# Designs tried in a protein design run: designed miniproteins, single chains. Part 40

Each design is a single chain, and the fold is of that chain. pLDDT is the mean over its residues in the fold that is shown.

## One batch from the design tools (miniprotein)

Design m1378
Fold by ESMFold2-Fast:
Structure m1378 (fold): chain A 95 residues (1-95)
Amino acid sequence: MEAIQNVSAEDLIAANQAITRNLQKIMKELKEKGVEELSDKEYEQLFAQSLLATLEENKDNAGITAAIYGIAMVRFGLPADATPEEIEAKLKEVG
């Protein structure tokens, strides 16, 4: 029994803003180390790391957590019946 929660527009916006902030923090640290350009694969790894960081920060917010899982499923081509555990395992594999 795999159930996906409905995601509100407010939760989707909040999730995207939090993911973007975490991605920008990681990218800024890399730029300070002299990494100016990223490959598509390196960007995908940083995006996965940003999703994991945002999940940990928002684990008590079911709406934002559901939005992050939805974004991860679409971004990494996971099936619609993927469990939270499978989604997090995929993000850890990529990142």
Scores: mean pLDDT 79

Design m1379
Fold by ESMFold2-Fast:
Structure m1379 (fold): chain A 67 residues (1-67)
Amino acid sequence: MTEQEKALRAIGYALRGIGSLLEGNYEEAAKDFRKAAEISREIDTPEGKRFAEHYEKLAEEAEKLAK
């Protein structure tokens, strides 16, 4: 898988997470954001690491809303 393919997959999961948030499905949103963060961490660039951190924070907020 190329670096570009990883970036697109991470974006795809992030968009799915946003959709789940809008539906009030916070647990599913958290899982999707966690997957986006995981894939972004595989991108060995400063930008990939920044996106991973951003997605991790989104997952944490979704997890708080799920309780």
Scores: mean pLDDT 81

Design m1380
Fold by ESMFold2-Fast:
Order: structure tokens, then C-alpha cells, then sequence
Structure m1380 (fold): chain A 74 residues (1-74)
């Protein structure tokens, strides 16, 4: 379910923002946009497609940022 994926990404982005506030905030913005489009999905197929694309973008950015955070923990 799209909303469940968005919720997980939002949680991960919030955790990330504790280590890198700027990066976490940027990713949270993308996740928020994905959520807005997902909520419009029942009224617009184009919005649903956009939500899926934004979810994939957020996943990629979170994974990259989480890797950077792990390297900086030391």
C-alpha cells in the first residue's frame, strides 16, 4: 500500500534528520509531496503515478543519506 510505504519513508527521513537536519528535511519534503499526490490518487490517475515516482526518489535518497551517516558516525 502506498500510504504504508510513505509512512515508513517518513519515519526513516525523520531519524535521518537527527544526524543531518538539512538532508533529512529535504527528503521529508519529497515524502510529503508523495503523500499529497497519493491522497489525490482516487481522483486522478496522474497523481497516483506521480506519487509512485516520488516514493522511489525518496527511497533512493534515504538509502544514500543513511550510508553517508554511517560513514560519519566515527
Amino acid sequence: KLLEEIEELEKRAKELSKYDKKKGEEILKTVKEAREHALLGPQSARALVMAVGLIEEAKRKIEEAEKEVKEKEE
Scores: mean pLDDT 77

Design m1381
Fold by ESMFold2-Fast:
Structure m1381 (fold): chain A 75 residues (1-75)
Amino acid sequence: SAALLRELYDRVREESYRMAKELLEAGKSVKEVIKEVLRKAREIARQTAAESDVPADLVERAALLGAAEGLAEVL
C-alpha cells in the first residue's frame, strides 16, 4: 500500500541520516558511509518485501530513496 511505502521511506530516511552521522563521527570515509547505509537499506527492503504482499521493486525503491535522502542531509 502507499501508506506502507511512505512509512518505509520516512523510517529509512531517518535511520540513514542517524547512521551516516554516527559513521562519520567514528572516522569512516564518505565512500564507506554510503556503502554501509545502502547495504542496510537493501536488507530492510528485502525483509519488508518477504513479509508483505507489496511488490518487491516498489519496496526496494522506497527504501533506497529514503536512504539517498538521509545521506543527502548529512553529506
Scores: mean pLDDT 88

Design m1382
Fold by ESMFold2-Fast:
Structure m1382 (fold): chain A 55 residues (1-55)
Amino acid sequence: DEEKEKAKKKLKEWQELLELISKHYPDKTLFEALAEILGVSVEEVKKMLREESLK
């Protein structure tokens, strides 16, 4: 299924990003590391993750 392939690819990209964050920013929370990498506020990261969880 193309939907399945698309979902797997997106999940893999997010997982790789999360692992890179843990590796390079082990002393920061996930939200803080993501905010720094993306150049946005921690509140913005929380909003993005909340939308992904709910939608």
Scores: mean pLDDT 69

Design m1383
Fold by ESMFold2-Fast:
Structure m1383 (fold): chain A 65 residues (1-65)
Amino acid sequence: DKIAKALTEAGDGYQEKDEEKEKKGLEELEKLGGKELAEGARLAIEGGKEKDVEKAEEGAALIGK
């Protein structure tokens, strides 16, 4: 569940406006699943904020690889 933990940390950092926590979560995701996983998480977070369902779904698809 390392990916879920890192994703939660990135999301929590984003919601809490804790840039270090968000960056740490994304960095852990990159270590675990590579740049695509980290980029997927970023897109999912950004899509959620912007209510862009396609962007959020694109991010989720990258995470699912």
Scores: mean pLDDT 72

Design m1384
Fold by ESMFold2-Fast:
Structure m1384 (fold): chain A 120 residues (1-120)
Amino acid sequence: SRVERAAAEARALLDSILAIVRADPRVSEEEKAQLEALAALVREAIDRLLAAKSVEEVVAVAEETLARLKEHPLVSPEELAEFEGVLAQIKASKDLDEAKLLAIDALVSVFARVAQRLLA
C-alpha cells in the first residue's frame, strides 16, 4: 500500500541520516546515543501507526509520541510546535491512510531537523 511504502521510505531515511551522524566526529558520543534512542522511538511510532485501525487510533499514537518527544533531550520546543501543528491536521482527517501519512511524515521531519541541528 501507499502507507507501507511511505513507512519503508521513512525507515530508510532514518537509517541514512543516522549513519551520517554516527560518522561525524564533531557529534559527541552522548548525542549519538540520544539520537539512536530518538530513532528507536520514531521507528516504534511508525510500527504503531501502521497497525492503527482508525483515525482515532492514529491520533492516540501521535499524542502519546508527542508526550515522549517532549521528554527527549534532543528535541527542541520549535520542533515540538511543528509536530503539534500537524497533529491538529491529523485530528481533522477523515481518511485513515491520509492520517497515517501525515503522522509518519511529521515524525521523520522532527528526526531530520534534530539531526540537521547536531550536524550544524
Scores: mean pLDDT 90

Design m1385
Fold by ESMFold2-Fast:
Structure m1385 (fold): chain A 81 residues (1-81)
Amino acid sequence: AEEEIAELAIRLIDALIAGDEARAREVGEQILELAQRYPEAAERFNQKLEELAERVAREAPPDMTPAQMLELLRERLQEWR
């Protein structure tokens, strides 16, 4: 369950970077369904995502764009998985 949520989160970030609104919505719905079925796994994933986001914020130079931050977050999330 936790690994499935992580895989879908990476796919969601990819869709957002690509500007694929339909795909982002589809993947987002799948994440919500898994979170309802496995709330403990979703909570653990959320805590890890917060840790990674804080790390990205510390590593990011002041002029980094939101799109570049998403790419860095994606790399960190993929490395963790």
Scores: mean pLDDT 78

Design m1386
Fold by ESMFold2-Fast:
Structure m1386 (fold): chain A 95 residues (1-95)
Amino acid sequence: AARTHVIEVELAGSLPDLEAARAFGEAVGEAVRSTAARLAGDRVVVRLVLSPEAVAVSLESVEAVLEALEEAARATGDVEVVVDEEGLAAVRAAA
């Protein structure tokens, strides 16, 4: 049965550097891969939500998290990554 599951990932705090951002994205990516494997045959959408606290994070950190999530999605198949465009616009404005 083809179902769509939504996994919401919230970036709710500051990441101290790009290394921490990549580590966070990679850890979440592994969780997404594991979840998608259990939901084999269904579609998975990963939504990255940027909380007000994430506005204090650099654009480069947000992009590093997105890159890691998209890499995990490509490795898994049937996974789509979407971002909160309003939150991303706020981070861009703060940069």
Scores: mean pLDDT 72

Design m1387
Fold by ESMFold2-Fast:
Structure m1387 (fold): chain A 94 residues (1-94)
Amino acid sequence: MSDKEKAIRLLDQIEAMIAMYAPDKPEEVAEVRKAGQEAIDAINNNEPLEVQLKKIEEFKKKALEVAEKYAPELVPSIEKTVEELKRLVEKYAK
């Protein structure tokens, strides 16, 4: 698996965790998925590193907002996964 493919899978993993723990909040889950798709699009379009990291930070903000309200136990896992994601992006987006 490429670092780029691994990064996209980490984004999908966070989205899946949020959806599983907030199944009765479809509008808030949709906002997280929208931010995730914007991050995936930036990665797939080979946008500048700063743009990719900005979209990942926007995704992190939305994911943490939902997790803090409905599944606070997920917050450490989301933060750790986002930091791994950022390291992968910095590694391949040279």
Scores: mean pLDDT 82

Design m1388
Fold by ESMFold2-Fast:
Order: structure tokens, then C-alpha cells, then sequence
Structure m1388 (fold): chain A 67 residues (1-67)
């Protein structure tokens, strides 16, 4: 509930996404983090937004801090 909403809001603010897009992406990233698949979460964000590895790592760390 609150964690997905917080991550969704962070992604909306960071990338200008719609609430529905941000919620979908937040669920995917949170699921990967909860499974211990930090590399998968980084790779997903790099593919989705064209981010560098360093930028994706910062975002994963920020979302992980909500867990």
C-alpha cells in the first residue's frame, strides 16, 4: 500500500510519469528488490528510461530506503 504509493510518487516527480505508469514501474522495481534482485531492478530502469548504471543504482537505493 504506502510503499508502492511512495515509490510511485517518487517516480512521478523524477520522470514526469502518469500515476498509472509510475505505479506499474514501482511494483516491478519493488518486486525485484524484495526478491534480492537488485541487478534486475538496475537493468530494468536502464532499459525503461535510458539511464546510466550509476543513475539506476541511485534510484534503486532510493526506493530500497522505503522498504
Amino acid sequence: DSIIQQASRYLQDTFGLSPSQATRIARTVISMIRQGDYQGAIDYLQSTFGLSRTQAQVIVSRINSLL
Scores: mean pLDDT 83

Design m1389
Fold by ESMFold2-Fast:
Structure m1389 (fold): chain A 88 residues (1-88)
Amino acid sequence: SLEKKILALPEEQREEYTLLHEIAEELGVDFETTNIAVAKVLIDPNIPKPDFVPDNFLSLPPSERNALLKQIGKDKLVLWVKEYLEKS
């Protein structure tokens, strides 16, 4: 179950994992595809994003990634992932 998988993660990673699953459910896409798409969008220098989002997002500690994802917000992440998947 999703709950068991979330509870198995370190506390700092639980919020990121929960958000990624919510994006996956909203888009009707599997978790792995959503996780890859979010990562690709956040590190792509050709995708316009706020100045507070660094190019090395994937190298950040979970706590810092979680803070950035919260600052971006779910609705914007859904739009970026949707556009990425439509072009892939």
Scores: mean pLDDT 73

Design m1390
Fold by ESMFold2-Fast:
Structure m1390 (fold): chain A 65 residues (1-65)
Amino acid sequence: MTPEERELQRLRERVDLLREMARAGTELPDELVEEGLRAIETLIERLESEREKREYREVMERLRR
C-alpha cells in the first residue's frame, strides 16, 4: 500500500465515522465536519488531477503507435 493510498483510506474511515455519528443523531463538532469536508475536497482535486494526467498520457502513447 502506497503512502497516498494509506492517506486516502484514513480519510475514508473518518468520513464513515462522521456518517455513523450523524445517523445516530449525535451532534457533530463544527471543527470535525470542517476537517472532513476539506479532506474530501483535497481528495477530489487530487483524483481529478491524476485522471487528467493519465488521460493525456494515454492519448500521447496511442498517437506514438
Scores: mean pLDDT 70

Design m1391
Fold by ESMFold2-Fast:
Structure m1391 (fold): chain A 96 residues (1-96)
Amino acid sequence: TKRQERHRERTLRVISYLLETEQVDLAIPVLELAVLKKFEVSLKEIGEAIGWKQSKVSYIANNYQGEILTEEEARKRFLELTTQDGVEVLKEAVLS
């Protein structure tokens, strides 16, 4: 639906912001949540995952003007950042 498309776009924008600003420790839990939910994540869920108020997440999603990663690029970055521990966890997440 159009709502699901908007959630995906906004989720990717927040992830792109966190990675561009080198907030990798916050980007990883958002990427994990996004991969598990096929990028259909609400701004409230993102805020809850990283301890941010929804208003802050919404501000970033609406005002970030940098390059926005695709879903494929975001999955690739998640794999790159988590490959130290995570091949089995990633396999389960992809199959879910």
Scores: mean pLDDT 78

Design m1392
Fold by ESMFold2-Fast:
Structure m1392 (fold): chain A 104 residues (1-104)
Amino acid sequence: ELSFEEVLDRFIERIKASTDPLEALRIIANFLRYAAGLTPEEQEKAKARILEVLDELIERYKDDPAFVERFRRVKAGIAAAKTPDELEAIADEVQAWVDRESAA
């Protein structure tokens, strides 16, 4: 069984190691579902870490405007989220987008 810090670090490492923006978005959706179940203190730490990683992804994929716009939308949603239900709603939107692109 992993601690909160170990689970958080593993999600961040997986996102940074992804070679595909769709893979990154899928991991982010799973991370947001995990974050929705955390304590308020852990949720704030999780949000801070994921927002930093989203900035890195925006820079990495800057030549792809569609992915930049998606990462920017996810970043804005996470920053604005006040409740677990709002984080789950963002995760559902991201997963729906990934599912649509993966089916093509």
Scores: mean pLDDT 84

Design m1393
Fold by ESMFold2-Fast:
Structure m1393 (fold): chain A 100 residues (1-100)
Amino acid sequence: SLVEEIRKVLEKTREEVLKYLRAGDREKALKVLEESSVEVQKLLDELIEKNPEITPLAKEILDLLLEMIIKLAEGKLSEEELEELFEKMFELIDEMEEKL
């Protein structure tokens, strides 16, 4: 399903962003997050077209991704905060799955 594809993209993104942050490569971490945000937006747009009732949840996921991008770019995103923000996104994906 599209929801499973979104989950898979976010799981890979979390792992890669953490890997680069732990290596001190903030620029690569930011690039991974930005590229994944574009892919997630495409998948969410397709899902919304078929299921407009999930629009508020999709908006929240995109807002969380934008928050992470901004904080990471400013050098203000801790590993703990990053994990918390990804956990919130996975909770929203679980809610999407329940509504479909």
Scores: mean pLDDT 88

Design m1394
Fold by ESMFold2-Fast:
Structure m1394 (fold): chain A 80 residues (1-80)
Amino acid sequence: HMKELEEKADRIVEAAKAGNFDEARKIALEMTEEGIRLALSRAARELTPEQVRKFAQVIAEAAKENGHEEVAKLAERLSK
């Protein structure tokens, strides 16, 4: 469980670092709410402010599509 969450969080942040937001969206659609929270936390530490905003926007869309309303709101706030 923890290892799988960490692996997906690592891959999604690396995709964002590479500017590959299409890949980041694809990974986000497969993630749990817990995994998305972990990915947002890592992004805030490892990405530039502009990359965080774009990443948070992608995460907000994916989380909303999967019904994860609370984490979608969190991501929406980070995209502003």
Scores: mean pLDDT 81

Design m1395
Fold by ESMFold2-Fast:
Structure m1395 (fold): chain A 62 residues (1-62)
Amino acid sequence: SGAALAAKAEERQKLLDNQIKALEEQKAAVKEQIAAGDTSKKPKLHALEIGIENNKATKAAG
């Protein structure tokens, strides 16, 4: 049924939203570490930003 396909699409969107949220929380923690003086975390921050944008693009694509 069309309802089952819609439910699967909604579950995929929810999983992507949860992943984006987890990456945003990691980004906040890494930004705090950099602000505290751990500049070695800058590549990690960049990788997290790329991961967030990739997940947002996947969500937009469906």
Scores: mean pLDDT 87

Design m1396
Fold by ESMFold2-Fast:
Structure m1396 (fold): chain A 74 residues (1-74)
Amino acid sequence: SPNFDEYFQKGLDAIAAGDYREAADYFIQAANDPDATLEQKAQALLMASDAYDRAGDFEKSEEYRKQAEELLKK
């Protein structure tokens, strides 16, 4: 979907720039795309989790990791 692809790419660009909190926000926006598949949403949430971990926000990292795991159970 255009919205997923756009935000996911912006997240990757932010990671490359070292802007981990901004990257997490973009990945969360990608995960919220209504046209994204279950697998795409889970992938984006795992990327947000990793970005928060790299930013030192361990609470948010764990929160988004658990959300991704919950999606993958269906």
Scores: mean pLDDT 88

Design m1397
Fold by ESMFold2-Fast:
Structure m1397 (fold): chain A 55 residues (1-55)
Amino acid sequence: SEEQHEAALKAYNAGVEALKKGDLEGAEKAFQRAVTLDGDNAALIKDVQALVKAA
């Protein structure tokens, strides 16, 4: 749903913010939530994996 996509984007952005602060645990939790909310979005999953790998 649109609400799930918007919530996933908020969670993804929270993960990016956590990475900027060096909070790897917080970033992982936020990214897991983003994927859970929008798990059918293969592009989002790939972006999350790339960001975590680069951290």
Scores: mean pLDDT 74

Design m1398
Fold by ESMFold2-Fast:
Structure m1398 (fold): chain A 85 residues (1-85)
Amino acid sequence: SSEIEKLIEELSNNEELREVVAKAGFSAEKETVKKVLKELSEGDLNKLKEIKKLVEEGKLEEIRKEIIELDIERGMELIKKAVGL
């Protein structure tokens, strides 16, 4: 959807958000930030709007926490797959 694409583009241009993504163990590169936003939102426009609100309110630590939680969930999925072998 065009609104999701527009909002991801807008958010990926935000310097503070890019710094938060880098601080969470990724990269401040725009393309990396876009990938992280896609994964955090799962393509849900309402989740992206919530992230935008947190950025506008300066609540960047809340976004960082969500990124870390996503990384932990992915780590758990990798562990489950390894044990299932």
Scores: mean pLDDT 74

Design m1399
Fold by ESMFold2-Fast:
Structure m1399 (fold): chain A 100 residues (1-100)
Amino acid sequence: AGYQGVATLSLTLVPGATRADVEAAAQRARDAALSVPGVTDVRVDVDPDLEKGTATVSVVVDAEDEAAAQAGLDAAYQALSDHPSVASVTVTLRAFGPVP
């Protein structure tokens, strides 16, 4: 039986950040989460609001166990926090559950 982690993240963007910058940050988050041992799949969806300088990122991590799911979400968070186009990241939802 597998595990799934879900997070919704609110990003504050640096001034002048583009849609391409936000998509690059989301791709780095996906790649970082996928690099975690025991993570089997990662889905990242991004909804940027460039007029407000914000973005909402939804991350879903499928993993072998809860520890891998948690590590995958942590890796995605860290990649977003470290991206030069991202000023800050706030976690608005974080949940884990077994996959049937």
Scores: mean pLDDT 87

Design m1400
Fold by ESMFold2-Fast:
Structure m1400 (fold): chain A 82 residues (1-82)
Amino acid sequence: SMVSVVLPVRLEDGSVREFTVTGRDGDEVSAALERVVEQARALGAIPEAIALLEKTARELRGLDGDGAQSALAELSRGLASL
């Protein structure tokens, strides 16, 4: 089954951009999240959001789909708190 999560990313102008991340396992989701990091940087995301995205991308490596879903849910909550 596919892992899919919508991530709210706070920008420096105070707006929030939503990114959808999808993959079969932690490696695919990590690669998708690395692309989100590049897009978020280009859009002017706050440093705290970039740090959390990068940390989670590293932690996703080697996880199965269930582990990846759990990690992304935690990431979504963390991003929403910024």
Scores: mean pLDDT 88

Design m1401
Fold by ESMFold2-Fast:
Structure m1401 (fold): chain A 71 residues (1-71)
Amino acid sequence: SEEEKKKKQELASEGAGEALRLIGESVEYYIQGKRALEEGDEEKAKELFELGEKYEEEGRRRLKELIKEVE
């Protein structure tokens, strides 16, 4: 039905928004990590890059789940 279609689109939109938000946060951590490296803070840069990788992995995982559910 049209109502079921709208609800699926709404849920997919919310899930996609959350996944994109996580990927956006990963980009911010990568930017901060690069700045830390430029300032000579290698330890802080490593921590920020690890956080960026973690957020990117979670965001991509959520996107893959959404693709499977909207087959």
Scores: mean pLDDT 82

Design m1402
Fold by ESMFold2-Fast:
Structure m1402 (fold): chain A 67 residues (1-67)
Amino acid sequence: DEAAREAALRGKELAKKGDVEGAAELAREARRRYGEAGGVGAATGALGGAYEAGDKALAEAIRKAAG
């Protein structure tokens, strides 16, 4: 799923910059445009970025904001 893959990469970049709301909004928008797989892809990418940074608070905030 190309759309989910692209959304995941963008979500990961936003999370690495500490943009929690941007990452969450990207996940919601990806879900609206590409269905559940797109939203999950974006959220998973953002969570991956947060975990790579070792920021558990960021990961939790993204999870809650993305739904």
Scores: mean pLDDT 69

Design m1403
Fold by ESMFold2-Fast:
Structure m1403 (fold): chain A 68 residues (1-68)
Amino acid sequence: SDDEKHKRASEAGRLAYEAGADPVTVTRVSQAVLNAKDIEEAAKNVEKELSKVVDKETAKKVADKLKK
């Protein structure tokens, strides 16, 4: 649903910001959720984008929090 997708995108951006990501990466992470076909793709793309600027373990934790 649109509401669920928007909430997930906002949450992903917030988690990325709290993890220390720069504003460009925060935006890319939120966009990755909005453009994903499903939650598994969203989580994978979030981890990929975030791992470019934060520790891989931190990126994985953020991605895992997006999965229900």
Scores: mean pLDDT 82

Design m1404
Fold by ESMFold2-Fast:
Structure m1404 (fold): chain A 100 residues (1-100)
Amino acid sequence: SIRETIRELAEKHGIELTDEQINKLAELAKKAVERINEARQRSVKEGKDPDQAVADALAEFVREARGELTPEQITLIVGAVMRETDPDVKAVAGPAAPAA
């Protein structure tokens, strides 16, 4: 899932990656998605702003990643994380009932 998203984004942006690089970025993206989802859930339970919690968690991840990854690799991870944490992407496609 995340690995294929990174591969697709790399192709879209004209970035050449080895399978080993794609796997490494996918593992980092998965960890980031888990941290962001935990931050969102915790924020909701504590009556805080979940969007701010998500923004803070993503910003912290990007700061940590800048020491280890290229700007291009960071762009791919951020794109994959945003896709995986977007609630609209997780929605079930199809009409629940007729409009009439």
Scores: mean pLDDT 74

Design m1405
Fold by ESMFold2-Fast:
Parts: structure tokens; C-alpha cells; sequence
Structure m1405 (fold): chain A 73 residues (1-73)
């Protein structure tokens, strides 16, 4: 996995305002889909984080990660 994607996933996990178990599950699902080349599924999981989060920093990190995943397509 590219270092930039790993770093953004860690940032989302650390700064998330969602419950830790939910955050970890969503972040792991994103990482899993990226590792399999399932970029549309990874983007869908990031949209769930964006929709559920109220923290602007978490939302922006998720949006930045979406842009990085779109470059991999």
C-alpha cells in the first residue's frame, strides 16, 4: 500500500469522532478493498466515514484519501 494512503488511514483512525470499534472496522475495510484493487468499494466505505463524522479534520482526511484512491484507478 502506498505510504501516503497508509498515513491518511492512520490520521482518520486517530482523529475520528466515531466510536473506536466502528472507526477501526471502516478503516480496515478501506485498507482491505484497496489491497484487492476494489477501489469503488473502498470509496464507498470512505463516504460512510464522511457521512457519519462531524469532525471537519476527519472529513477532509477522508476526502483527501478518496482523491488518492481515484488516482490508482
Amino acid sequence: MPPEIEEKLKEIAEKSDLPEDETLRLVLQVAHYISQGKYEEALAQLERIIEKSTNPETIEAAKELKKEIEKLK
Scores: mean pLDDT 79

Design m1406
Fold by ESMFold2-Fast:
Structure m1406 (fold): chain A 95 residues (1-95)
Amino acid sequence: GPESFEDIVVKALQKRGVSKEEAEAIAKYDIETIKRLLERLKADPSVTVEDIALIANIILKKHFDPEFAQRLREAYEAGDKDAALEIVEEYLDKI
């Protein structure tokens, strides 16, 4: 049968180098785990704007906000990883 949203998210995160255990917590919308991952991503120069967009889309699926979706799209299209990280952190603080 079709995979659950959680299964799809876990597989996508693992392809991006996230551990299975952490990916499962993120797929279940564990905000504290998401915040800890974002802090690590800020320190990692190999992380891409696409990696940040994946995490942001998980958050948007649970708590859709059109303003944050638009700001994220603009940062993604600009390739601005630092702007994307700031947008995601701001969004998590409002939820």
Scores: mean pLDDT 78

Design m1407
Fold by ESMFold2-Fast:
Structure m1407 (fold): chain A 55 residues (1-55)
Amino acid sequence: MKEVYETGKLSAQDGIEAGASPEEIIEKIRKYALTVYSEEEAEAAVEGAREGAKE
């Protein structure tokens, strides 16, 4: 869980730096996470992405 949270956070930060809006990057991370992680892990990745988007 911590690993996927941190990955989501970093991915969101990279997306924001590349010009994506917080909403767009969070949605992209959610869609991707649901294809490769369990639902619980995907939620952790999304929470990380929300935190990364704030920074």
Scores: mean pLDDT 78

Design m1408
Fold by ESMFold2-Fast:
Structure m1408 (fold): chain A 62 residues (1-62)
Amino acid sequence: RVVRVTARSAFSENGEPLVEVTVEGGDEADVAAVIARLESLGYEVVSVRREGDRTTITVQPK
C-alpha cells in the first residue's frame, strides 16, 4: 500500500514558522505514526485537518 508524505514550510497569522505535513493514501494508524515522529523531533501539533483520503498536520517547533 502506497502512502505519500509531503512537508512544506508555512507561517502563522503572527508570522511564526510552521510546517504543514500532508499524508495521502494512509489510514488513521499511518497519521498517528507521523504525528508521533514529529513530536519526537521536537514539534508540537497545532492542528489536524482531514479532507477525504488526505490528512494535513500543522506543527510548530517547541
Scores: mean pLDDT 77

Design m1409
Fold by ESMFold2-Fast:
Structure m1409 (fold): chain A 92 residues (1-92)
Amino acid sequence: DPAAVAAAVRALAEASLRDGLAGMGRSMSDLSEEEIAAAVAALADFIRERALHESSEESLRRLLANPPSRAAREMAAVLLAIRDGTAPPVIT
């Protein structure tokens, strides 16, 4: 389902932005709605580009089997779903 994939990519992009800002001692409230929308769109494009340019399905499946973090597992699952056209996991 393309809509489910798009929703998962957006959720992952939003989570990545929140985590990145937190690592810098910032929060989403430090950004305008326009800045948040632009950053999320850019991160979503980056995630899609990684799925298209990732040459090794084996590397993504290896990340899924032994993820160093929950975020890495969710990222690998979303990238594989984009490549395979399968249903992505719910990002929580």
Scores: mean pLDDT 70

Design m1410
Fold by ESMFold2-Fast:
Structure m1410 (fold): chain A 96 residues (1-96)
Amino acid sequence: SKKEQIQQLMQQLQNLLKKASEYKKKAEEALKKGDKEAAIKYLQQAIDYLQQAIQTLQQLEKLTSDNPVQKKGVQNQIQSLQQEIQELQKKLKEVE
């Protein structure tokens, strides 16, 4: 059902955001230690998970298109994650 699909996508989204957060923390720790290679790897992983989260949110947007409040919430989260990706990409260029 549509409700079951939404629940599965929300669970996937939460897991992807958790992974992105974990890799952001690993990147920060690597930078503190002066390990540029590890920092680059972890920043790339964080960006990849955030991009997957946006794809999941785009699927949620399609499933919630008939609910204006839910659709706006999903759209706002997509914009927020897009900004976070841009910030991480800038940081990646600075450490390369």
Scores: mean pLDDT 89

Design m1411
Fold by ESMFold2-Fast:
Structure m1411 (fold): chain A 74 residues (1-74)
Amino acid sequence: SDTVPFPISMLEIGREAAKVLGISVDQLAKDLGAKDGIDAANLLADPSSKDKLREVAKKYGVPIEEIEKAIKKA
């Protein structure tokens, strides 16, 4: 590719999810029961954690599909 692609880190996944929720990555980590933003990103990428993601989505009034789209595009 003629454009240099920057690698997407686990932190970027957490940042994009936090953006659609309108909160900080630190707040997202707390709401997911994660230790930090990287741990939160691991939970967001893990299908077994979908129930935790639904709880966070419901708390902020955001459809879970919007969070999943943000993660996938990150």
Scores: mean pLDDT 73

Design m1412
Fold by ESMFold2-Fast:
Structure m1412 (fold): chain A 113 residues (1-113)
Amino acid sequence: SMKKIEEAILEVEIALGLLHIARGVARIIGEPEEVIRATDEVIRVGEETLRRVKEYLEKGDIEGAIESVREGIERLREGLRRLEEVGAPEFLVKAARLVIEAFEKLLETLESI
């Protein structure tokens, strides 16, 4: 269903927006620069993944979209590990996890076609 794909994409966009807000909060409370840089990497990977997925969907290439989401989830899980290693606060780790969960739901939606 095209509508279910659009809803799953919107959930990814919302999760990325929440991660941007969490990054802003982390800066205000004075989190170390390594925490902010690790967060920026998760945002960058998430935004690149979403852009690639949209490009493949515009071409009608569902298989390309699926592969892009799978690759993106692996890269995001690596970014989440780095966030934990640099001692990021729980709210920031949770925000990054929501991005991964939104992409996992998008993957499930795409694979159900």
Scores: mean pLDDT 92

